# Designs tried in a protein design run: designed miniproteins, single chains, continued (2). Part 56

Each design is a single chain, and the fold is of that chain. pLDDT is the mean over its residues in the fold that is shown.

## One batch from the design tools (miniprotein)

Design m6048
Fold by ESMFold2-Fast:
Structure m6048 (fold): chain A 64 residues (1-64)
Amino acid sequence: DMTEEQKKKVDELIREVIENSEIDEKALEEQIAELEEAKKRAKDPEIQQLLDERLAELEYARKV
């Protein structure tokens, strides 16, 4: 399935974001940018929803 490569990349980005969201707000800026890029490229609705949820959480943490 050609979407497997897309899911793999998105999954990796999500993992990195989750790890950083616990520790470093400076790293969140970089991860947010990566998630925004992944969301633009993602065509799977499930992946788009996951990215949206993660972005919302990180943006909320970043508001300070």
Scores: mean pLDDT 66

Design m6049
Fold by ESMFold2-Fast:
Structure m6049 (fold): chain A 69 residues (1-69)
Amino acid sequence: STAEELLKTGEAHYRLGDYETAVAAYKKAIELDPNNAQAWKNLAEALRKMGRFEEADKYEKKAKEINPK
């Protein structure tokens, strides 16, 4: 699916250290599938790599609300 393709694209950029592009891809994946907990989690992790800790905490909380541990 398009959301899955964007998630994979984001993951590829994350592995390359291109966190800004990864964030953009994850945000697009979330726009298409806002219930994808993995996309929210990956977004938070990429934002942490960029030092954007407040946004990362917000999106990690959203991921946990969708898929509680």
Scores: mean pLDDT 86

Design m6050
Fold by ESMFold2-Fast:
Structure m6050 (fold): chain A 58 residues (1-58)
Amino acid sequence: MFTQEEAEKLFALADKDGDGTVTKAELQAVLPTLDVDAILKKFDKDGDGKLTKEELLA
């Protein structure tokens, strides 16, 4: 689970459109050394390959 500050930082860097979702490609762009698939598996409840800010904060 991310803290509110970590989620805000991640979205500020990855959410280029400001729509409140981040894609796998956006996550890899800001976190290229991390296993983005593991992050999505952990936080992406819908399995659509996107994360909402709410999913990161929950």
Scores: mean pLDDT 70

Design m6051
Fold by ESMFold2-Fast:
Structure m6051 (fold): chain A 115 residues (1-115)
Amino acid sequence: SATERAEEGAREAEEYARKAEEAAKAGDGKKAAEYALEAGRAAAEAGRAAFEAGTAEAAEAAARAAEAAARGASAAAKAAKTREEAIKAAAGAASAAGAGAAAVAAGGPAAPPAP
């Protein structure tokens, strides 16, 4: 189902984000960028699945995927030593942003109104 695809995408995004953070801590900018890009792709798939499902459960999964991919991209960007590594980190961040937008469109939680 689309909800199952969103949950799987969230799980994969969280796993790749952890790998990106660990690679960044180790000073491996290349691996961090590659994992961040993969986390972003998983988050994009979760977002698309959530939009198809139109359920709160799928929207929450896409939101978790977006948060994970954003963390991975941030870590990869800080560890980037080359233009190519920075571009891959940015691509991961863009995919995370798209997944977040998809989650909102699918009926996910909106940020509380600012005072």
Scores: mean pLDDT 84

Design m6052
Fold by ESMFold2-Fast:
Structure m6052 (fold): chain A 46 residues (1-46)
Amino acid sequence: KFEEDVKETIEILKKQLEDLKKANLPKGYIDRVERMLKAAEEALKK
């Protein structure tokens, strides 16, 4: 259950990240979101 929820969240975040990059948001903001996504992916692999 938890792993499935995390996978769904990761997919949503990836899609949102693409939208955010298209919006030309500040580099710092995009980097932070990417860090959060990476942390979630690493948590899932454990």
Scores: mean pLDDT 75

Design m6053
Fold by ESMFold2-Fast:
Structure m6053 (fold): chain A 56 residues (1-56)
Amino acid sequence: SLEELIEKVRELRKEAEKIAKETGEDWFEVFDKLVKEEFGVSGEELERRLVRELLA
C-alpha cells in the first residue's frame, strides 16, 4: 500500500542522512543508492510510481 511504501521511503531517508553525516556524501545521492538496493529502481522512478498511485 502507499502508506507502507511511504514508511519504507522514510526509513531509507533516515538511513541515508546517517550515512551522509558519517561519510560527507550528499544525502540524496546516498538515498538514491539505497532506493535502488531496496526497490530495484532509481529514486526518480520511485517518485513517478508514488505520483501515479496518488493520481489514480
Scores: mean pLDDT 75

Design m6055
Fold by ESMFold2-Fast:
Structure m6055 (fold): chain A 80 residues (1-80)
Amino acid sequence: MEEERREEEEKKRLEEEYKKALREAILYDASAGIYRMGAEASRIAGDEELKKEYEKKAEEYEKKAEELRKKAKEIEEELK
């Protein structure tokens, strides 16, 4: 029953990719939040350059988290 083994292996692979994408999305979201707080602290301190740098990093991490959430959703639909 080779088909059953192939389906099981493929399903496990998709489940691992799904969990990895979700974990990475959470980590990037958390990192983006930290950079947003850093940008606000820099704004209060009057450091406009550092504020912009943290805002840029927050945006990059937010985009990465969104990409990973989108990937996780696609995998979830495949696991139907």
Scores: mean pLDDT 82

Design m6056
Fold by ESMFold2-Fast:
Structure m6056 (fold): chain A 69 residues (1-69)
Amino acid sequence: GQQIKQQAVDALKEALRESGKFSDDTIERVGQRVGDLDVGTAQNLLDTYQFSKDALTQAGIALGRSLEK
């Protein structure tokens, strides 16, 4: 359960870091939001990453924008 969430957090944080669009603080906030999701949602994010790294990066960007109020 928690390991899957951590893998999703790590993959998303890496994709966001590579995008260069967000501060470290925003990336950490996105990571916390993903870590709070249920295991099924976290697994869906990992599956998306395996299918398309760009799709995961876009999802992370949307989350980051939502947190930058």
Scores: mean pLDDT 71

Design m6057
Fold by ESMFold2-Fast:
Structure m6057 (fold): chain A 62 residues (1-62)
Amino acid sequence: SVVRNPLVVEAEAYLIAGAVAKALGDLEEAARYYRKAAELYAKVPEYAEQAEELRREAERLE
């Protein structure tokens, strides 16, 4: 796949960081990364649903 939007690239990086933090048991850190990814996705209309899912996941981890 080709990534064209810098906001999506940055959101993907935070999503990966969040997944790594969660795997290490750093749930507060994971929530922060997922929250940041959701914020970036929310700025891209095509990713609005994914942003909402990540916001809910971050709240669940906090």
Scores: mean pLDDT 83

Design m6058
Fold by ESMFold2-Fast:
Structure m6058 (fold): chain A 114 residues (1-114)
Amino acid sequence: SEEVQRAREDVRALADELLSQATGGGILLGYNFVAAVRRGDLESARKYAEEAMKNKSDALGLLGVLGEEALRDPELGVRGLEIFLQEARKNPENQELADLAERLLALGRLIAEG
């Protein structure tokens, strides 16, 4: 649908912007996080999210990888974004990261639902 196509374009643009500001370490944490979510290892996924959130550029790297995943495997991307958002909401200092995750999650859900 036109709505799904726009959501895909918006996720691509946001993911590219996030990755442009990211560290290599944040991108690696993002890959490790996605791999943990895929395996159902929520303990490791939360650990990678917490580590990434200690530095804004690391967290942006993890979010950028999740945006890429929402395009490749929307159901997995949505699950990862839900876990990240839950962890971000535990600390008020992460409000900006929570807002970014909510935007990606809303778009990812549109893509996943068809």
Scores: mean pLDDT 92

Design m6059
Fold by ESMFold2-Fast:
Structure m6059 (fold): chain A 90 residues (1-90)
Amino acid sequence: KAKEYLEEAKKKLEEAKKAVEEGDYEKALEYVKEALDYVHKAIEATSDLEIQLELSSVAISLAVMIATGVVDAELLEKLIERLEEIIEKL
């Protein structure tokens, strides 16, 4: 279940990155909010403390984007790569 949530989170961040590239920052923030919800669901669905800690770090980065309204394409790319690495561990 955690893996499926992270695959959805990754998909939402990929959509957010496309929105940023198109200059649609409002749409990008919407996708970031959806990705954060999936990351929280993944944290709740796993009992692996290392994975929970890694996902908590991702969640903090996404929460900062939401709080500031600043969505950075380079940071989104790094978070997408991070989620892919975590998915491989599941």
Scores: mean pLDDT 86

Design m6060
Fold by ESMFold2-Fast:
Structure m6060 (fold): chain A 90 residues (1-90)
Amino acid sequence: EEKLKELNEVAQELARIYRDLVEGKISMEEAIKRVEELAQKVKELTPEDKEGNARLDEIVERLRAAKTRQEVGRAIVEFLTEVNRLIGKK
């Protein structure tokens, strides 16, 4: 219950970061920083989901390598998809 609530909060924050990035309200660097913090939080909430955590690590690596707003946005969408998969699991 608590874990599911925190995952829903992460999904809402990711959607906000994506919107703010698309609208130019935040920089790419700020978006990357916030998404990395959320990825760490999700891994702490799901320490036994080794495959999910590996996918999040790949997303964070792509995020760090991103040089355009579109690349950051794609990584956020992939992360949101993974979080929604975890929410839908239970």
Scores: mean pLDDT 82

Design m6061
Fold by ESMFold2-Fast:
Structure m6061 (fold): chain A 60 residues (1-60)
Amino acid sequence: MEKEFEELLRRLEEARSVEELTEVVREFLEKFDEVMNREQASRLTAAALRAIGDLIDREL
């Protein structure tokens, strides 16, 4: 599970479009909704916010 979580975080960081970002987030929710602990949820939130920021910078 942890290796799969790290792989999804890497894919989130590599997302180049809103569509790709949305799909990766959907996979996180589908696979980890009931098993994600507070630390993992915090890491996901931080990674998602960073990815969104990078995406905005690329579109501006």
Scores: mean pLDDT 70

Design m6062
Fold by ESMFold2-Fast:
Structure m6062 (fold): chain A 70 residues (1-70)
Amino acid sequence: AIDELLERLRELGLSEEALEQVRYTVERFGFSPEELGRIVAVVEQARYGRAHKLFEAGTSLPAVPLADLP
């Protein structure tokens, strides 16, 4: 669920304000739990060695998988 995504992002060091912004954005776009899980998986994979570089370059990659959705 979205709450699991927010908890995961909190563990990555995001501020509480940023977490609330993410929740608002997800609710506005109507993301499914499966789509949220996909986003979490991408972020988790990046954490293993690429997270810092990915975030510095802009975390637009998690949005790309959703670009083809209606």
Scores: mean pLDDT 60

Design m6063
Fold by ESMFold2-Fast:
Structure m6063 (fold): chain A 55 residues (1-55)
Amino acid sequence: MEYLYVEKVVPAEEAEKVIEETKKELEEQGWKVTRITVVRSGDKAVVGIVAVKEK
């Protein structure tokens, strides 16, 4: 089993869109998204996504 962590800093108002797009990209590549974290600071958001790849 493999895992991947993706971190992106984006405008806070775009965080949801970035999460959805990244999740779709990872799922297309066979990754299963297991955790999504969002930390907002002012006008920016830090998005962290943890994904695992099954056999």
Scores: mean pLDDT 80

Design m6064
Fold by ESMFold2-Fast:
Structure m6064 (fold): chain A 100 residues (1-100)
Amino acid sequence: MEEAERLLEEGRYEEAAELYERAAREAEARGDLVGAALAYFRAAVAAARAGDLERAERLLKRGIELAERAAETASPEEVARFVGLALLTIGEMLDQELAK
């Protein structure tokens, strides 16, 4: 996770998206729905910043599916985090479309 955050800070968005997506798949395989949803949202943000809106949309949809399932057992703070990251992802996708 720390390596993917560093790649985002360095503007290496495609590599950050790959690391976050891999982390999301690993969390999902472990049954960590909360961790998987958060990682998919972070991967979607990175993909959007890289200009790959198609990938960002797929990752956002997967994150939402897992967040909905996680919400059955998630704390209010975890739910707020899901909503915040989903909105951030949508904002990044819109900013990328406006930037061309």
Scores: mean pLDDT 81

Design m6065
Fold by ESMFold2-Fast:
Structure m6065 (fold): chain A 68 residues (1-68)
Amino acid sequence: SAEEYVAKGKAALAAGDYEKAAEYFEKAIEEDPNYWQAYFFLGVAYQKAGKPEKAKEAFKKGHELLGA
């Protein structure tokens, strides 16, 4: 489920595996494209992975879903 992928992504973030965390959050979004929390976690993973432009787009999409 999307929630299971978010849990795995959070574990990867805690382990410092930012690329793997991003992959799990991307899978959560594939399962549930309206899961706004997954976009915010994806943004954090991209920021920590040194990908600020991708992080910005992820945060923007999460905010758009939350603002609807």
Scores: mean pLDDT 86

Design m6066
Fold by ESMFold2-Fast:
Structure m6066 (fold): chain A 65 residues (1-65)
Amino acid sequence: SSEQQQRIQELLAQLKELQERLNDLLAKRDASTDPEEKAKLDKEIRELNKKIQELVAELQRLRAS
């Protein structure tokens, strides 16, 4: 449906933005020498990966419908 296609496009746009944020966090983590900062970045990276996985699962469900 046209509504499914719109949602797919929205999910793809959100995934692109989250992937760009993930790349930024990974670069900051790689550049950091502070263990406390690395731990905070690792937590943010885990939460962001969780969000990405949730959106990918929604995208797969919509494409299977």
Scores: mean pLDDT 88

Design m6067
Fold by ESMFold2-Fast:
Structure m6067 (fold): chain A 87 residues (1-87)
Amino acid sequence: MEEKKEAIEKVEKRMQELVKIAEASGDKEVAERVRELAEEAVKLAREALENENDPEKLAELEEREKELLERLKEELEKAREAIEKAR
């Protein structure tokens, strides 16, 4: 349990850093979408740890995480473009 708790805390901290980057862009819509995706990423990480002995469930969660990370990457790219444009 302790190692799983530490893993979730690391994901939460990483997601919070991404939300801060999105908020720094000044684009409120991008910041809100990144926040929602960050919350979903943490939820998926918790579900993966709870189902670590279920390979079928892990495969489903891994596919959902892949899609979510791709969306997060797209939103972060928009945030970076907004920051660069503001320079």
Scores: mean pLDDT 79

Design m6068
Fold by ESMFold2-Fast:
Structure m6068 (fold): chain A 66 residues (1-66)
Amino acid sequence: LKEAAEKNLEAARRAAEEGDAAAVGSAAQQLKDLGMISEEDANRALAAAHAGDAEAGAELLEKGKL
């Protein structure tokens, strides 16, 4: 589980560097499904990704991880 969470966080960070907000959103959903982030923090990251702010989304995932 930790390896899967780290992989998703790394993918989100790379997606943010490329400006891929959709990929950040996918990583947020995966972390939520794995229980590695709270539903509240995952939803905040998803909202940022939906607004096109890939950097904010990835940062929220990194800060919200359990």
Scores: mean pLDDT 78

Design m6069
Fold by ESMFold2-Fast:
Structure m6069 (fold): chain A 65 residues (1-65)
Amino acid sequence: SLSEVAFEIEAIGLGIEAGLSVKVKMENGKMVVTIEGDTPEGRELAERIKKVGEELGLEVEVRLE
């Protein structure tokens, strides 16, 4: 959907701005985002990405690896 595409673009963009690798995929009807590194910066990025998903009406899961 357009919302899913918009979310992917925003999530990847936020990752680039933060200097962190971000992967986005659809899994079991939700957007799954993987951020490289379980760091304070990664956790802060995770919260920002969750908020974008909430604003777009999407179910989002963020994983730190």
Scores: mean pLDDT 83

Design m6070
Fold by ESMFold2-Fast:
Structure m6070 (fold): chain A 65 residues (1-65)
Amino acid sequence: TVTVEERKIKYKDGTVLETVTTSTTVGDTVNKKDIIRYKGKRRDFDGKLVEVDVVTETTSTIKLP
């Protein structure tokens, strides 16, 4: 089974967070793929606030009990 969920969150400061989650279930295993687009201000590793426009892809595998 494959499910796709799309969400878009717009913050008052103009920051936009878009998420597309695809979940594929095969047997007792769920493979989840998250594509996250973030546009706005983010704190970097040094604690400085910088303007960013990034797309992040995360994959995870979950085994059902």
Scores: mean pLDDT 74

Design m6071
Fold by ESMFold2-Fast:
Structure m6071 (fold): chain A 80 residues (1-80)
Amino acid sequence: MSKEELREEGEKLKEEGEELLKQGNNKEAAEKFTQAGLLYASAGDFEKAIEAFEKALEADPNNSTAKVALKKLREILEKR
C-alpha cells in the first residue's frame, strides 16, 4: 500500500472506532483505534499514530498492543 492509502485506511478505522465508542463498544473501538495507529505509524504519521493509540487506551486501558506500540513510538520520537 502507498503511504496515502495507509493514511486513508487509518482515517476510516479511526472513524469506525469513534462510532463504536459512541455505541458503547469500548473494546471494539480500542481495536479499531489500535489498527488506525499501526497504519498511521506505517505511513510515517507518528503524531496521528500516538493519538490513535491514546484513544485506544482511553477506550480499553488493557489493550496490550496499543500500550506496547505507544511506548515504542514515544521512545522513537524522544530520540529524534
Scores: mean pLDDT 83

Design m6072
Fold by ESMFold2-Fast:
Structure m6072 (fold): chain A 63 residues (1-63)
Amino acid sequence: MFNELLELIKNNASEEQLTDFFISQGVPREKAEELARETLALRGKAPDSIVAGVIYGEALLAR
């Protein structure tokens, strides 16, 4: 999950691509949509690896 999420962030994945990724990892749709929006909100405000780490932690707790 972390490495795949980091690659999606580096490749400027869309909100839909991020949402579908989180759902594929076992996150419920509502939380997956929240995580996708949070990822986009954090993009550019911190290094991609830090964004991926924060979102990865939240995704693990949301399963």
Scores: mean pLDDT 84

Design m6073
Fold by ESMFold2-Fast:
Structure m6073 (fold): chain A 70 residues (1-70)
Amino acid sequence: MLAEARAYAERLKAALEAAGHPEEGEAVEAGIIAAAEALAAGDEARAQAIIDATLAAHEAALREAIALAA
């Protein structure tokens, strides 16, 4: 559900902010929400492409956020 995707996106955004990457947190949140909206519309290929692009673009910041959360 979109609400669950938004909650997940907000948690990742908060983790990225805590890691010192607030701008990347905003971008990752937007990417996850856009992918969830595409999936809800039945466009699985678009949802996958958005997620892959978002994760690839922000890999270093996500790695730092995950390391700090562990």
Scores: mean pLDDT 79

Design m6074
Fold by ESMFold2-Fast:
Structure m6074 (fold): chain A 64 residues (1-64)
Amino acid sequence: SVEAAIAALSDPSPTVRAVAARDIGLYGEEAVRAGAIEALRRVLETETDPVVRREAERALERLS
């Protein structure tokens, strides 16, 4: 489930990417162990959609 959410961060749809980022933030330690912090940081390097960026930032705050 966490791995599927991390994969969805690369989805062509910004709606799907935003939902994936939000869901990752809710998994907590399981997401951290799956490499979600690094995945979310990579998203923020290239992501231009403001909603996806906001959800990724919130997820990083929740996981930190």
Scores: mean pLDDT 85

Design m6075
Fold by ESMFold2-Fast:
Structure m6075 (fold): chain A 89 residues (1-89)
Amino acid sequence: DIDGLIEAIRNKDEAAFTAHLRKLAEEHGVSFIVAVALALELTKDDPEAHKFLEEMYEKLVGKPYTEEERERLLEAEARGEEELRRRLE
């Protein structure tokens, strides 16, 4: 449930965010990278949500979020967005 993932990001709920990422991977076959890329695109106009997502990315991947990494995630999102939306509808 992508809406649940976005809500967890907006509420800065780390446990709910991690649970929704796992659910997307297990139930819909969505990779962590694709889910994060979609969340970044859907929250692009929300700086607080983006800050939380960058912090969660660092915690889960073990590397800081950078502009170079953002470009890689946006490229992954371009392929995954349509597939994810079809699976969630």
Scores: mean pLDDT 69

Design m6076
Fold by ESMFold2-Fast:
Structure m6076 (fold): chain A 80 residues (1-80)
Amino acid sequence: LKEKLESPDFDEALEAAVELVKRRDIDTLKEIYDKSKNPFAQDLAALALQVLGINVPLKNVLEPEEFQRAAQRLLEAARE
């Protein structure tokens, strides 16, 4: 999952972030946010942490359409 979240394919990275949210795997999300050199992976991890109630700043590197899709999917995952 960590390797998939750092994927250059947005859909693959988003599915990994969704799975980590469903698992409530905060430690892995924090590791990606703190240590990843991929700013898109950092923003997906930050957004996933925010839907789990952890307030971390976004780098705002996601396109508006990507952000909206990620926010919707991650919020849905957090409700399960």
Scores: mean pLDDT 81

Design m6077
Fold by ESMFold2-Fast:
Structure m6077 (fold): chain A 79 residues (1-79)
Amino acid sequence: MKVTENDELIEEIEEVIESIESGQSSNEQIANRLEKIAEKTKDKEAKEYLLKAAEAARKGDLETALEYIKKAKEILKKK
């Protein structure tokens, strides 16, 4: 496995997933965290999924947000 900046991004993504599943963060806070991770993300496809997840989170659709977050995570894990 490549120990890269992507490992740190994956860790931040996993923390967002835990925040959603535990209900500890507001939809706005979740969306803001996802947008910050997207800004750090160099992979275009993963970035697009993170931005879609942020939009879904702002709308309160956390199930759709989780689906997009997991897709972004899988893309980053393959690098």
Scores: mean pLDDT 80

Design m6078
Fold by ESMFold2-Fast:
Structure m6078 (fold): chain A 80 residues (1-80)
Amino acid sequence: SSGLEKRIKELEEKIKELEKKLKEEPPKSEETQKKIKELLKKARELLKEAKEKKLGAEETLKLLEEAEKLIKEAEELLKK
C-alpha cells in the first residue's frame, strides 16, 4: 500500500526534523527536553513496528495514528 508507506516515510522525516531542532534549539527547561526525547523515541518505535511486522492495514493505521499524536505533542512542547 503506497499510501501507508508514504505516510510512514513522512512521519520518519518529521521525527528527524524535530530531533535536529531539539539538538540545535533546545527548550530552556531540561524537563521539557527530556519529555520531547521520550515522545520522539516512542513515535520512532511505533513506526519501526509498522514497517517491520507486516501488520494488516487497520493495525498499521492505529500505529501511525498513535505515532502522529506523539509527534504532535513533541512539536507543541518545542514551541514553549
Scores: mean pLDDT 82

Design m6079
Fold by ESMFold2-Fast:
Structure m6079 (fold): chain A 74 residues (1-74)
Amino acid sequence: SKEELVELGGESARVAGRAKGLSEEQIEELVKRVKDRVSSLENPTMDKVMEVVNRELGEAMRRNGLPPPVPLSA
């Protein structure tokens, strides 16, 4: 369901953010942004969810002066 894809996106973002060394506050902001973006998708798929996670993670890392991440697989 769309709700399950939103939760998957949020959890993937949390795991990735923690792995990349983001603070707890930065991880919560990342999770919120990913969930909001996935919720706005008209035809959500696993590939689109992972694209959102990778894009938002990259933006969060860039805002915090970290190098861009290697893309996550679906």
Scores: mean pLDDT 78

Design m6080
Fold by ESMFold2-Fast:
Structure m6080 (fold): chain A 70 residues (1-70)
Amino acid sequence: EPSLAELFASMSPEEAREFIGRTFDLAGERLRAWFAAHPDASFDEMVRAWGDILREATEEAAAELRKRRA
C-alpha cells in the first residue's frame, strides 16, 4: 500500500480537493468533540490535540482515497 508521500504525488487535482476537504471535515468534527470533552484544557493541551487530530484525520482521509482506488 502506498505511503502518504506516494499517495500525494499520485493525486489528481480533483482528488486533492476532496482529500483536503475531507481531512478538514474530519479534523473539525473531532476537535469540536475534543473541546466538549476537555473544557478546561490549557493552550499547550489544545495545540497537542490539534496536531494529533489533524494527523489522524489525514491518515483516515488517505485510507478512504486508497479504498476508492482499490
Scores: mean pLDDT 81

Design m6081
Fold by ESMFold2-Fast:
Structure m6081 (fold): chain A 63 residues (1-63)
Amino acid sequence: AAPSLDLAKAYYLAGLIAEQEGDLELAIEYYQKALEILSQLPESPEKKALTEKIQRRIEELKK
């Protein structure tokens, strides 16, 4: 699919589900994919908020 905020949100939700299932490696993979999609989008408040939220999740999982 083309890069979109909805696609980035879908990967973010997939990452949250992977965390809930205890698959932290898969969660990080989905979060990184969401960040890749977000990086291709024009700047917006929603993009910024989602990017910051995902970055915090990745940082917590690497501790």
Scores: mean pLDDT 84

Design m6082
Fold by ESMFold2-Fast:
Structure m6082 (fold): chain A 61 residues (1-61)
Amino acid sequence: MEEALRRLAETLRRAGASEEEIDEVLDAIEAGDEEKARELAEKAGGPEAGKAALEATREVR
């Protein structure tokens, strides 16, 4: 879990996401909310980030 979350956070930061956006994505992943995690990550870091968030959320489920 932690490694996937760290990789996602790095992907979002490289895409120009703010620390606030990254925190919201991580919170959605911890809640197991695939739709929210994907949408927030995609909005912050693009479709690649959205896919990474979905994968991380699936690991929590």
Scores: mean pLDDT 77

Design m6083
Fold by ESMFold2-Fast:
Structure m6083 (fold): chain A 72 residues (1-72)
Amino acid sequence: DLMIKVAEAVKKVAEEGGEKEAAKLADQAIRYAQQGDYDSAALYLTQAVNAMSDETKEKALEEMNRVVNELG
């Protein structure tokens, strides 16, 4: 599932950046996507990215774009 892959990529970037709140929000996005609740998954994914520092956010957006372009 593309949404699960995107959320997993965002969580990994958040964890590598030490962004605990963003990682938690991305994990919630993964859980909602696994349940087929893509609206909630998208909302939590947006909140995860918005909770990041500018440097971590840039990396997360680049990784999201890569996943979407390669698997979408």
Scores: mean pLDDT 84

Design m6084
Fold by ESMFold2-Fast:
Structure m6084 (fold): chain A 71 residues (1-71)
Amino acid sequence: MKEEVERFLEENKGGLKAYAIDLGVPKEKADEVVEKTRQRALEEADKITDPRDIGPWVAEILKEVVEEELK
């Protein structure tokens, strides 16, 4: 399912960036947070078996990356 995860990340890049900013990431770092989220999601893509779970799962990874950046 790595290909479907990559497609989701490309199609939703703007939304993920906006969400990172909404969670408190400075605009200058938002692209870096999205890229870290993308890399982590692709590394763990084998954990997802249902395409409908990709969105919520990627959002959780993004929150984890944001928490790491704001420490």
Scores: mean pLDDT 82

Design m6085
Fold by ESMFold2-Fast:
Structure m6085 (fold): chain A 81 residues (1-81)
Amino acid sequence: MEEAEELIKKGEEYEKQGKYKEAGEAYEKAGELYEKEGKLDKAIEAYEKAAKAYRKAGDMEKALEAEVKAGILQLEKFILG
């Protein structure tokens, strides 16, 4: 399996190519992997990047889903910190 950091790099490359849907999917997968690893800050950042990419792709449903995931993790970080 590809590491979360590699998926972030792929997402950034997709954004440079204007492939915002593919970028959003790569960032979302990175967020899921960081979340499983307990890396909350990196997971939040990845989901926020996914939401922005999905908005640029016009996929407002996926953008909202990613924003909600980032918000939940921010609340978890607040409760745990």
Scores: mean pLDDT 84

